# Designed miniproteins, single chains, continued (4), part 23

Each design is a single chain, and the fold is of that chain. pLDDT is the mean over its residues in the fold that is shown.

## One batch from the design tools (miniprotein)

Design m12814
Fold by ESMFold2-Fast:
Structure m12814 (fold): chain A 71 residues (1-71)
Amino acid sequence: MDEELEELARDFGLSPEEVALLKQDPNAEKVVELYRKSKELDTSTLEGEIERGVYDLAVATYAAAARSKAR
């Protein structure tokens, strides 16, 4: 989980402070699940590539919500 959150943060350009906030968020497990699913998709197909885009957007949305809630 923590390692996957760090990888997610690197991919989406999150700051170390934002990563720390995500680790404390009760939805961190759900964010990691979505990120993991996006990485497991077969992106060699158009449908799989579209599905990955949807999961990546969902992950980014949860990360943004966690940051907003910290305010």
Scores: mean pLDDT 71

Design m12815
Fold by ESMFold2-Fast:
Structure m12815 (fold): chain A 72 residues (1-72)
Amino acid sequence: LEEEIEALRELAREYLANPSATLATALGILLAAISFELNSEEVAKLGTEFYRAVLAGDAARAEALLEKLEEM
């Protein structure tokens, strides 16, 4: 999980710097994998909010949501 969260942080940082469909797809796939592994509705909701924040360019909200995912 810690490695997967770090990968999410890296992909989100790259997307926020230079948005691309490839990075958005990679981010979505990784979030789906994490949600499947943890099998939690709370994780799925938090992951969805994080994805929306990244796509909206809200770096501060994305980081706050990612910190919540790390604490689960």
Scores: mean pLDDT 80

Design m12816
Fold by ESMFold2-Fast:
Formats: C-alpha cells, sequence, structure tokens
Structure m12816 (fold): chain A 71 residues (1-71)
C-alpha cells in the first residue's frame, strides 16, 4: 500500500533527524507524499532502499548537518 511505503520513508527520515518537531515531520511527510505521487510502486521501493542506505551513511555525518534539517 502506498501509505505504508510513505510511513516507512518518514520512519527512515526520523532515524536521520530524531529531534524534529511535529511541524517539521508534517512538512517531511507532505514532501514525501508529493514526491511519490508521480512514482510507480517499483520506483518507490527503490527510493526506500536508497533511503535505508542513506540512513546507514548519514548516521556518521557531523551533528551540524542533522541540526540544519530540524527547522
Amino acid sequence: MREEKIEKLVELYKKIAPNLSPEALEQVRKHIEELVENMSDEEIDEYIKEAEKAVEFRKTLPEKVAELRAQ
């Protein structure tokens, strides 16, 4: 289900920036919804895989980068 995939992407984003405000999380969810609106299920699955790789990579990035995303 498309909503299930969107929630998975939001969960992955929360792992990168766990201290996001509820308002910032809502903006992230909306952005993801807009992004996937024109994507096929297969493209969304590929995006999830890339996001999972990005989570593993980004957990090693400086705190300063994570703070910039918590607007």
Scores: mean pLDDT 69

Design m12818
Fold by ESMFold2-Fast:
Structure m12818 (fold): chain A 58 residues (1-58)
Amino acid sequence: MKEKLKKELTEILKKAGVPEDLAERIAGTLARAVEEGLTSEEQAKKAAKELGEAIAKE
């Protein structure tokens, strides 16, 4: 697993206003998708930002 990517995704989500526990869970899911070749690191980071903003608004 790319632990560095998971940490970066968690920070993106936290900066968007997502609670830490939820941010770590979402970041783990996105990092796993990158590891399995389902998406790119750049797409995962973009998804984390968009999801974080959407979650923080609610």
Scores: mean pLDDT 78

Design m12819
Fold by ESMFold2-Fast:
Structure m12819 (fold): chain A 77 residues (1-77)
Amino acid sequence: SMELKAEQMAIILATSDSVTARQLATNLGLSEATVTHALNVLEEKGLVKREDGRYSATDKSKSAAEEMAKAIAEALR
């Protein structure tokens, strides 16, 4: 389900130092374009930051894991 994929993506972002869209796409079984769209939504919300093509969770996302998972689920629809 998209909820499970959203939770998995949130966990990967929370537990990884930094990750690429390709790594997330491979781990989630989604297209890189779909994952990039979700990451762009999260960046707009301040939940992830992008540096040198890699994404990492912000302090905001670490305090709001449920909000992050919900935002990902909405972006993956």
Scores: mean pLDDT 79

Design m12820
Fold by ESMFold2-Fast:
Parts: structure tokens; C-alpha cells; sequence
Structure m12820 (fold): chain A 62 residues (1-62)
């Protein structure tokens, strides 16, 4: 389902962020946001968007 795909993208983004790959993490979180919004899961989309901002901040700091 779109929710399962969004959750998988979110999990992948968190792994990439933990590995210091901020730019790659931001991209994964962006896919999670899109899929969560398509599924109508506003809470999942919000979590993914918050994590995307963290990924972008990490990429900008590197």
C-alpha cells in the first residue's frame, strides 16, 4: 500500500540520516511525504516532513 511504501521510505531516510547522509536522507523523506499525502495519512506526512527538514539541515551543515 502507499502507507507501507511511505513507512519504508521514512525508515530508509532515518537510516541514512543516522549514517550522516543528509542529502540522501532528505530525498528518502521527500518520497515518504509524497506517498503519505497520496494515502491521506496526514500524521505520517507530518513526521516525514519534520525528518526531511532535519535531513536538509544535516546536508547544509556538511
Amino acid sequence: SLVEQAEADLAKGKELLAAGEGAAASTAFWHAVQRAREAGDEELAKEAEENRKKGQAAANAA
Scores: mean pLDDT 84

Design m12821
Fold by ESMFold2-Fast:
Structure m12821 (fold): chain A 63 residues (1-63)
Amino acid sequence: HHMEEQKKIEEAGEKVKKAIDELNKLRTEYSKAPADQREELRKKISELQKKANEEAVKDFEKI
């Protein structure tokens, strides 16, 4: 069972890395986007950040 707990911790780390990578992609798109699209990208970044935080809490509680 100790190996299972370690795997869960590693999986949580992978999820955090994926969320950071996705946020970085959206931020790069935001910097290149015309003004008309920036507001929509800001909303996507905010939503992704919120979901990433919720997933982190769930992974912590699952451990």
Scores: mean pLDDT 72

Design m12822
Fold by ESMFold2-Fast:
Structure m12822 (fold): chain A 65 residues (1-65)
Amino acid sequence: SEERGREAAAYRRRLLAEGKTPEEAAAEAAARFGAPSPEQQAVLKEIADKLIEIGDEFEEELKKS
């Protein structure tokens, strides 16, 4: 259900706040709530792609320092 998907997303955000990587948070959420639906996978891919972009920008800033 969409509500279950939102709970899984909230759980993943909590794990990220606790210092887990997006991949670790996704794996733990999948273990707890089940694998995401194809629709949820598409949204998660967009989020992951955006996080990679942000990470690359942060890495470039570190290289300039």
Scores: mean pLDDT 69

Design m12823
Fold by ESMFold2-Fast:
Structure m12823 (fold): chain A 65 residues (1-65)
Amino acid sequence: SELEKKIEEAKKKLREALPNVEEIEFKDDTIYVKLKNMSVTQYAAAAIIGIGIGYEYGFSFKVIE
């Protein structure tokens, strides 16, 4: 489906752009990404990048612990 294609493309872009991705979950038009072993500055940068990629594919983005 079109939604499944967007999800797979978004996952691929997120894994290419973000370091130390432990988990990616899609729920209720939101992408949840768990990152491991990151500094506060690296988490902030990842959040900004993830928000941008999410927006391109029609999803909200959140970093989780």
Scores: mean pLDDT 82

Design m12824
Fold by ESMFold2-Fast:
Structure m12824 (fold): chain A 100 residues (1-100)
Amino acid sequence: MEEIWKEAEAVLYFLRGQGLLGDGKYEEAIKDFEKALELETDPAFKAQAYLNIGVAYLKLGKYEEAIKYFERAIQLAEEAGDTPLLERARSVLEEAKKKA
């Protein structure tokens, strides 16, 4: 089914984005995570992608943007029932708010 192909492509963009984030290529990482979000509808996956975009913005010193993405990650993590992701998103949101 077309959705299965899109999910596989979303995972590939997400994994490349994580690698780019680790390499300090924050703007490129954001683009890959945004592409993953276009291809995926699962709330848990979207929450993780929003969290990683927020982390990239935080690393770029764009604290207001980071806050917006962390707040979206929290909403999606609550929808998905992902408690570990929710706790992590709340922690990085608090950090971003202290730097804003």
Scores: mean pLDDT 85

Design m12825
Fold by ESMFold2-Fast:
Structure m12825 (fold): chain A 105 residues (1-105)
Amino acid sequence: SLEELLEYLDEELEKDPNNAAALAQRGVALYKLGRYEEALEDFEKALEKDPSYKALILTKMAEAYYKAGKYEEAIKYAEEALEIDPNNELAKEILEKAKEELKKL
């Protein structure tokens, strides 16, 4: 479950608070639970700790925002991911889908 995953990730981050992969994974889990402020803090820390994961983390942020119905934020982070890697197919897909959802408003 997401709750069991969060307990595991909390224990891992108590042992290594700088683990960018664990921070990013906990951020996604928190977003799926609607805990957006906590998810953002984890994503920001993950980006700070390992810049090599920047494109991946920005893509996960875009995906999480899209799933949460936050289409403007999903567009922002997908565009930032595409500035780093223009061939990021997942970021392109999220950008297209989020723009289509926003047009319906």
Scores: mean pLDDT 84

Design m12826
Fold by ESMFold2-Fast:
Structure m12826 (fold): chain A 74 residues (1-74)
Amino acid sequence: GHMMEELVERARELAEEALKEAMKRLKEATTKDEILKAIGDALRAIGLIFDAEKFPERAEELLEEAERLLEELR
């Protein structure tokens, strides 16, 4: 229903925002550790975007995970 569609959209939006933040950190990275962390965070965000598209029934869990990742990147 409408609520699940909203959760899927929100999860994807936050995961896309987390990907943008991770890519920004990658662009600003000056050490190997910073580069590797930013790549790892970007891959986590990409995974959440794909999971939201493939497993809409898990939207609530994916939303929580996307919110957590974005909070870690802020």
Scores: mean pLDDT 85

Design m12827
Fold by ESMFold2-Fast:
Structure m12827 (fold): chain A 111 residues (1-111)
Amino acid sequence: MAPAVLELRALAPVVRAYLGEEAVVPVEVKNLGEQDVNNVVVTARDENGNEVATANVGTIKAGESRLGALRVTPTEVGEHTLTLTASGTGADGSKATSAPVRVVVRVEARP
């Protein structure tokens, strides 16, 4: 079988958020390979490499796409860059990991 191939896309390259309030980062994961990919998880890391959110997408069948949502609660005002990756396991047991995608979270305090 061809190897498992995942493509990750951020549906909003910039997300606006309020300090201390949950913001949603929508993503799409596409399986470009010829085999199903199981246990697909999207992980968001901050600029320091700390994991700040995960989304369990589950199984993506060959040639299909799944929508996911990362939920982040900002602790600092300003612009913060998140690095997102999708990873899962192909039906043959091989690991699939997407190229990284960046999303900017613009965090404001409420007036």
Scores: mean pLDDT 85

Design m12828
Fold by ESMFold2-Fast:
Structure m12828 (fold): chain A 62 residues (1-62)
Amino acid sequence: SELTEAARRSLAVGEERLAAGDPVAAATAYWEAVKLAEQAGDEELARRARELMEEALRRSNA
């Protein structure tokens, strides 16, 4: 679905931002992925995106 593809793109953006050393920007992209995955009804993708968001937030608050 379009929402699932958008969620995957937001995950990829988050990965790029995290690799660039910007965990706050990564968390924002992962949060968008969570919302898109939830709208798509893809519970597994939403769960993975939440875990990545929480990990990025932990890094930003260290």
Scores: mean pLDDT 85

Design m12829
Fold by ESMFold2-Fast:
Structure m12829 (fold): chain A 67 residues (1-67)
Amino acid sequence: SLAAQAAAEPDPERRAGLIGEIYRKVVVDLRAGVPDDEIAERYGLPRSFVERVRAALDEAEKALAEM
């Protein structure tokens, strides 16, 4: 999985790239309405990681709605 690959990546720049890829895929699935638990299982991530990403997106959307 991308999560396992990122955890095993010794190069900081490559690891950052893999983390960015994970984040991007999680965001796409959240936007598509995929449940947090399914996303966590799909990418080998802790449920708490997916919940954190969802919370950050919800906060950003609320901030934009106030503009």
Scores: mean pLDDT 79

Design m12830
Fold by ESMFold2-Fast:
Structure m12830 (fold): chain A 65 residues (1-65)
Amino acid sequence: SYRDRALALLQRRGGLSEAEARRLLDEATKLIQEGKGREALELLQRRGGLDVETAEQVLVLLSLA
């Protein structure tokens, strides 16, 4: 699933545990649903430890889920 790919990116590139990645994806998904895509991108970089390119990939995956 798109969510499983996003989880893998947060764990492998961001260094998050599965539980941390799941919580962060739930927060990012809520922001996307509220039309706050920029805030979701900043959250994925700041708390996810992702560079901008990887954070954009996660944002796209969550938008397709």
Scores: mean pLDDT 86

Design m12831
Fold by ESMFold2-Fast:
Structure m12831 (fold): chain A 64 residues (1-64)
Amino acid sequence: SPLRLAVLRLTLEGTRAAIEILRRGAEEKAATDPAAAAKALAMVEEDEATAERLEAEIAELEAA
C-alpha cells in the first residue's frame, strides 16, 4: 500500500530524529548524571532496533 509505505517512512524519520536527540542528551548528561545518560543510551539501542525493523518492512513492501 502506498499509504502504508509513506507512514512507515515518516515513522522511520521520526525514530532517527529521536535517536539523535537521545544521543545528544546522553552526551550532555554523561558527567553530571551518568544514570540518566545510560538510560538514554539504552533507549537509543531500542530505537535503533526499531529503525532496523522499519527499514526491513519498507524494503519488503518496496519489493512487493
Scores: mean pLDDT 88

Design m12832
Fold by ESMFold2-Fast:
Structure m12832 (fold): chain A 77 residues (1-77)
Amino acid sequence: SKLEEFEKELEELVEESKKRIEEAKTKEELDKIVEEAGKKLTELLKKYEDLPDITRLIGLVLRGMGEILQAVIEKLK
């Protein structure tokens, strides 16, 4: 289903972003990764905006962004 496709793309995007954050060597690289992650999450949501239950999709994206932000916080310590 398209919902399963959305969930898979979201999981892959979050996992890739977290790996890039872990591997980042400079603050500038980290800043760029976060900016790109935000743009990609927004693009993913727009790609699937015609799915019923958009509120659930928004919730899943926000949860994914929360995981990315947590990885950034851990990296900055």
Scores: mean pLDDT 85

Design m12833
Fold by ESMFold2-Fast:
Structure m12833 (fold): chain A 96 residues (1-96)
Amino acid sequence: DKAKEYLKKAEEYAKKALEYRKQGKEDLANKYLAKALLYYAKALEELVKSGESPDKEASLRMAETYRQMAKLLEEGKLDEAQELFRQLIAEVEAEL
């Protein structure tokens, strides 16, 4: 419910980020990506609170990583944000 609402907002911001990226508006794309990541983090936190997360620890770690990435993007630390993203993808792929 709140998780679904936050996920919907995250997806809307992610779509805007992609649209601005395709237009060559990198700064605006990164701002909307940061917003998307923040709402993905909030969605994960709500899934933990509702008991719908199968792995509370993993979900909270992912949410924290998304919040850190969003902060780095807002600060213009793109290389650090990308490195956190690469580490997150590698961890998710290893669990698949």
Scores: mean pLDDT 81

Design m12834
Fold by ESMFold2-Fast:
Structure m12834 (fold): chain A 94 residues (1-94)
Amino acid sequence: MIEEMLKVIEEMKEKLAAAKTKGEVERVVLEYMSRLKELALQSGDEKIIEAVDEFIKRVSDVLEDLRNGKISLEEAKKRIEEILEEFKKKLLEI
């Protein structure tokens, strides 16, 4: 399970880097949050589920700031990339 989640994280990073609009960033984020949540639920591992829920919360906060014009597209992409790296480290500790 963790190996599959790490693969999904790398795919999300690639899609995020290619995104050129707020709508594209939002689409990528929502798509990959759904995929990661599905994998977490399939694992049945409470620690993995908690890690994904924390990831979703952090990324949702960034999307809210982007929607409200509080941060630029570049800043949103940077913050999401940092959250993905922290999430990856958290998964490797499980």
Scores: mean pLDDT 86

Design m12835
Fold by ESMFold2-Fast:
Structure m12835 (fold): chain A 64 residues (1-64)
Amino acid sequence: LAEAEALAAEGERAFAAGDYATAARHYRQAWLLLSRELGPGHPRAQAAARALGRAYRALGITSD
């Protein structure tokens, strides 16, 4: 879990710097790890999924 939190923090850092592709990569890794350990319905996993969606939107990628 500490690894997932570190990945989410690196994602936030990249997003703040305008590096949305790197942010999306880190958020995706955090989301996958949190979903495996805590389940996809867990608040932490959902937060990572929302952050990933935000990064994808910044890249011009629409999520259904």
Scores: mean pLDDT 79

Design m12836
Fold by ESMFold2-Fast:
Structure m12836 (fold): chain A 104 residues (1-104)
Amino acid sequence: MSPLELKLVDEYRKNGNYERVVRIYEAALALPSYKDNAEVHLRLGEAYLELGDYEKAIEWFEKAAERGDPELQARAYELLSIAYEKMGDTEKAEEARKKAQELR
């Protein structure tokens, strides 16, 4: 939500407290400056991936892939590939890997 809370996210992430990470980034999305921020979308997806919520991770990585620079988009597609593999969707995982390679 606040810039101070976003700075604390790295601490929560390092301690494996991904539930707190999710709450902070979801609160940040209520702010107009972060609502469409591809980095916030990517980080929220990463937190859901670590929590094992692969469906939500995929949703946020797809949003990150729409608005980031090519390097962030490539990272989002790499993480989409991992999330799809965890869901057993090998075809979508392969498509995401190809997209990540095309953006590099």
Scores: mean pLDDT 79

Design m12837
Fold by ESMFold2-Fast:
Structure m12837 (fold): chain A 74 residues (1-74)
Amino acid sequence: EERRAELHRVSAQAIQAAKAGDVDTAAEYLKRIRELAESEEEFEAIVDHLRLSTNDDAQRAALDEAIARVKAEE
């Protein structure tokens, strides 16, 4: 499925941006994930999985800041 392939690709890009500390880029990818998600529950599940992929507190903080930016725009 095109949506699943894109979700997988964008999720990988989002976590790489967060690991690099690039909050702005991570937020853009997270926004794309939200657009592709069928529901808010699916988006939250993907976000939780991405948090588990972070290696340290700085990477998790960058991801959480990006998530907060996306949610603030709703």
Scores: mean pLDDT 80

Design m12838
Fold by ESMFold2-Fast:
Structure m12838 (fold): chain A 50 residues (1-50)
Amino acid sequence: AHLEAGLAARAAEDLDAAIAHFEAALAEDPDNALARDLLAGARATAAARA
């Protein structure tokens, strides 16, 4: 659920919402490599734009 919401937020260029959803997904499943990679990518994109 949170991964899907995070991907939708990223597609809408809402990086804050995408990061929040990926953080929630990783908090529910810390072993989820996809959530970890997506979170890292979203944070890197947000940092590069700041």
Scores: mean pLDDT 79

Design m12839
Fold by ESMFold2-Fast:
Structure m12839 (fold): chain A 92 residues (1-92)
Amino acid sequence: EEELLEEAKKLAKEAAELAMEAHAAERRGDLEKAEELKKKAEELLKKLKELMEKLSEEQQKEVLRALHEAAKEAALADPTLSEEEKADAKAA
């Protein structure tokens, strides 16, 4: 049980980090790299969804909290986001 929960949290964090790198690549005009990073993030999210189905409801909530926290961290570090989008990320 604990092993699946830890793997799911790790996948959530990695997906959020790849999404952040994709935005940074888009900002630089490196659209090809941005597409690659987005595809990798989508693959990790697919694996995460499969693991989530094997977790208890309480464990699923922990994974969602980890994902939201990682996404919030990535959003706050993204210079391409508006102040409004950053405020929404902080409020979530």
Scores: mean pLDDT 73

Design m12840
Fold by ESMFold2-Fast:
Structure m12840 (fold): chain A 88 residues (1-88)
Amino acid sequence: SEKAKEYFQKAIEAAEKALEALDNGDYSTASRALDEAVRYYFKGLKYATDETKPYLEKAGEKLAEVISRYLTDAVDRAFKRLEEERKK
């Protein structure tokens, strides 16, 4: 449905904002944008049909990219904090 396409597009836009925020070191904005992307993606799923599969797949790929980047950055930051604590 058109509504599913609109939600998947909003999910992609929110995911792009999350990636931009991560590139800028703005983790707070990245976290909120990721949450928004997830919410729009699930709203899109409620109205998804076979005709909207390309939009679903594109939104899912972009969301997976953001989640992967967010987790990798969070893990790296956690390890850096642990290393600093051990060197006290």
Scores: mean pLDDT 84

Design m12841
Fold by ESMFold2-Fast:
Structure m12841 (fold): chain A 61 residues (1-61)
Amino acid sequence: GERERRLRELGEEFGLSVEQVEGAKQLLEEMGREIAVEYLVKNGGLSREQAEELVERLEKL
């Protein structure tokens, strides 16, 4: 659906797989921003600044 497409587009923009972006969104919804950011830094290889930007965009979905 449209949500899956948006997650894929975010993955392409930030150099992540769809599965990594979906995992971050799930963590954001279940455990909050801090844990989602940490996941993206540790598992996505993003800088903290990039992870925070992606999380802000995920919050709008």
Scores: mean pLDDT 84

Design m12842
Fold by ESMFold2-Fast:
Structure m12842 (fold): chain A 104 residues (1-104)
Amino acid sequence: MKKKYKFKGEGIDRNGNKVKAEITVGYDPESGTLLVGVKLTDLETGETRHYAAAGTSPEDFSAVREAEVEEFDLDESITREQAYNLARKAAEALGGLKVEEVEE
């Protein structure tokens, strides 16, 4: 069964802005890679920014770039723990945001 894992993050981003994050981990069937999409909302202005990373290992997700992300599904071979580790790595790259799983 294909599914997406969702996480929340909050803290100060790499640009010094107080933000909240919506983090989605999934699989892109076109590229055959795992994707992490992050929607950051500035808590003072309400502005949103989108970041993405793609790869096959948690180390690939230590660097995230500002990018639009399309909807994707998680490969069943990836566990919730692996998805959480990818979300955590992306959050570290964005300034060390604290990550927690969202109930689905």
Scores: mean pLDDT 64

Design m12843
Fold by ESMFold2-Fast:
Structure m12843 (fold): chain A 75 residues (1-75)
Amino acid sequence: MDAEAEEAFKKAKEYLEKMVEALRAGDLEAAEEAAKKADEHIKKLLELGSEEIKEKAHKEIGELQKRGAEVYEAL
């Protein structure tokens, strides 16, 4: 269970980073696809993750989501 949650956390961060970079490039289609993939992995993380992993994910994913929102509003 933890290994699956850790992998989901890693993939969620990877897709959120791709979303932020796509937004910086003005590629809204790529940003939307990356966000959808990130959401799938976030859902798995929340279903499978321990409280410790979820707390760490809440902070790190929240920072990436905030960065994406800031970039999007600057478009």
Scores: mean pLDDT 81

Design m12844
Fold by ESMFold2-Fast:
Structure m12844 (fold): chain A 57 residues (1-57)
Amino acid sequence: ALPTPLTAEQEAKQLEAIRIANDALAGKISLEEAARRIEELLGVPAEEVVEGLRAAL
């Protein structure tokens, strides 16, 4: 892990992850499915993503 500013590509991936999270919060996909997609996109553990999404409900 490097303490560097987000690149445009990293920002785009985070925005995509936010869109996926919003779809889950809107009930279009499961929280677990959204978490798996975000894990593949950003490398964040799916279980941490699920907890974050549940905290946002």
Scores: mean pLDDT 76

Design m12845
Fold by ESMFold2-Fast:
Structure m12845 (fold): chain A 99 residues (1-99)
Amino acid sequence: TSDEESFRLSVEALAEAARELAERSRDPEVAEAAAELAEAAREALERARPSLLNAAHATLVLMLVSLARKLEEEGDYEEAAELLALAAERLRELVERER
């Protein structure tokens, strides 16, 4: 598996998790934050440098999505939306890297 493939797989998994949360969430703020994260993941696939370090960053962001899903299931929508916003911001930082 190449660095490029590792990055692609990590970000695709993240985009899918974010899309699923956007579709299934009962709270409109969580759904909106998850949709924004899915868009940030799409932009990262297109514009970020495909490296193992960036694959690791995408994997850590996926962990934040998993925590947000758990908070959403527990009814803690404000904290879930906040984690998703943090996740999206972290992904946007990857796009700012020099190619």
Scores: mean pLDDT 83

Design m12846
Fold by ESMFold2-Fast:
Structure m12846 (fold): chain A 85 residues (1-85)
Amino acid sequence: SMQVFTEEDLEELHKKLIEELKKALEEIENNPSYSEEEKEMLEELLEAAEKGLAEFYEKLAELAAKAGESATAATYKAKAEELKK
């Protein structure tokens, strides 16, 4: 049986996502192994996540589509639509 996410579980997931994205962005800003394009993508993901979980998945879908990953983009878009309900 699949565990049903409560409203509290979704709030905690969203909060942790924002915290992890902020931490990742801080780490990559000072790491020359990451490209400027990778930094920009993470900044866009953080901005989307701060707006909501649905917006985060919409941004992931957009980035996947730009990378030519049409199946992955469709999956993230579907997840965003589920979260908007």
Scores: mean pLDDT 77

Design m12847
Fold by ESMFold2-Fast:
Structure m12847 (fold): chain A 73 residues (1-73)
Amino acid sequence: MGDHLGMAEEALEQAEKLKGTKDGALLYTEAGKNYRDAGDYEKALEAFKKALEIDPDNEEAKEGLERTQYRLS
């Protein structure tokens, strides 16, 4: 059944190799979504923040960040 933690770790590794690119921002967003689905809200928060550092207008990363912050509150 979906290895969300493994998927998040792989996406994070690929995002770090592509940092500063649109593809890197997309992979950070995917890592954040998978960390959130795995219940690791702290790592999800960091991944969404990294996506927004690269692409501040990324709506999926913005929504992911807001939802993750709400869960940590």
Scores: mean pLDDT 79

Design m12848
Fold by ESMFold2-Fast:
Structure m12848 (fold): chain A 92 residues (1-92)
Amino acid sequence: AAALKAELEKRIADLKEEGYDVTVTIDGDTVTISVTTSDPNKLIALALNAIGLELEGFDVTITLSGDTVTITVTASSEDQAIQAAITLLSSV
């Protein structure tokens, strides 16, 4: 868990340096990701990758509001949820 959390935190920091507003909250086996960007193609890419996770058996909720996408992923474990978050943020 600690190594995956460090990878996730690094990814968030890298995206913030690129000008994205990124918030990630971990609560057990559930991860909530909010990304704000002026590039709608990045929001669409995130949403499509989140749909891909739902097809792989993750419980995924996607909400679009203006220039912000919020994705909630529930997995069978915290490590799986964090890995899903890293995968999603890698699409930005």
Scores: mean pLDDT 79

Design m12849
Fold by ESMFold2-Fast:
Structure m12849 (fold): chain A 60 residues (1-60)
Amino acid sequence: MYTFEFTFESREKAEAVAEEIRELYPEAEVEVKGNTLTVTTDLPVTKAIGLALILIGDSL
């Protein structure tokens, strides 16, 4: 089990990233509170790294 927490500039940014994660990784549990995004997943390490890169957002 892997849990990631990311704080974004705005709630709108956090919600947009949450929607992208739900589309790409529907098995992940995604929660948004304010501008903070929490993702819990049992995905393999490689996919968890990919998900973290999406959250960091150099390509979003």
Scores: mean pLDDT 72

Design m12850
Fold by ESMFold2-Fast:
Structure m12850 (fold): chain A 72 residues (1-72)
Amino acid sequence: AIELAKKIVEAAEAGDEVTAQELLRELIEKHPDLPEEAIQAIAKAMDAALAGDKEKAKEYFEKAVKLIKEQE
């Protein structure tokens, strides 16, 4: 989950919105038990990265990682 979430943010930082969205869908399909809050945090990190806000993207990504680790 964490590695795929990282790839989503990396694609978004590169401006590749289509790839970021496809990877987000793959994350949801492979990890159906992932908390909705974690998925929302990843989506917000993706949106922030696409907007060029690297600080916000990092904050949301770190929040998602914490939520994923709490589930494990």
Scores: mean pLDDT 79

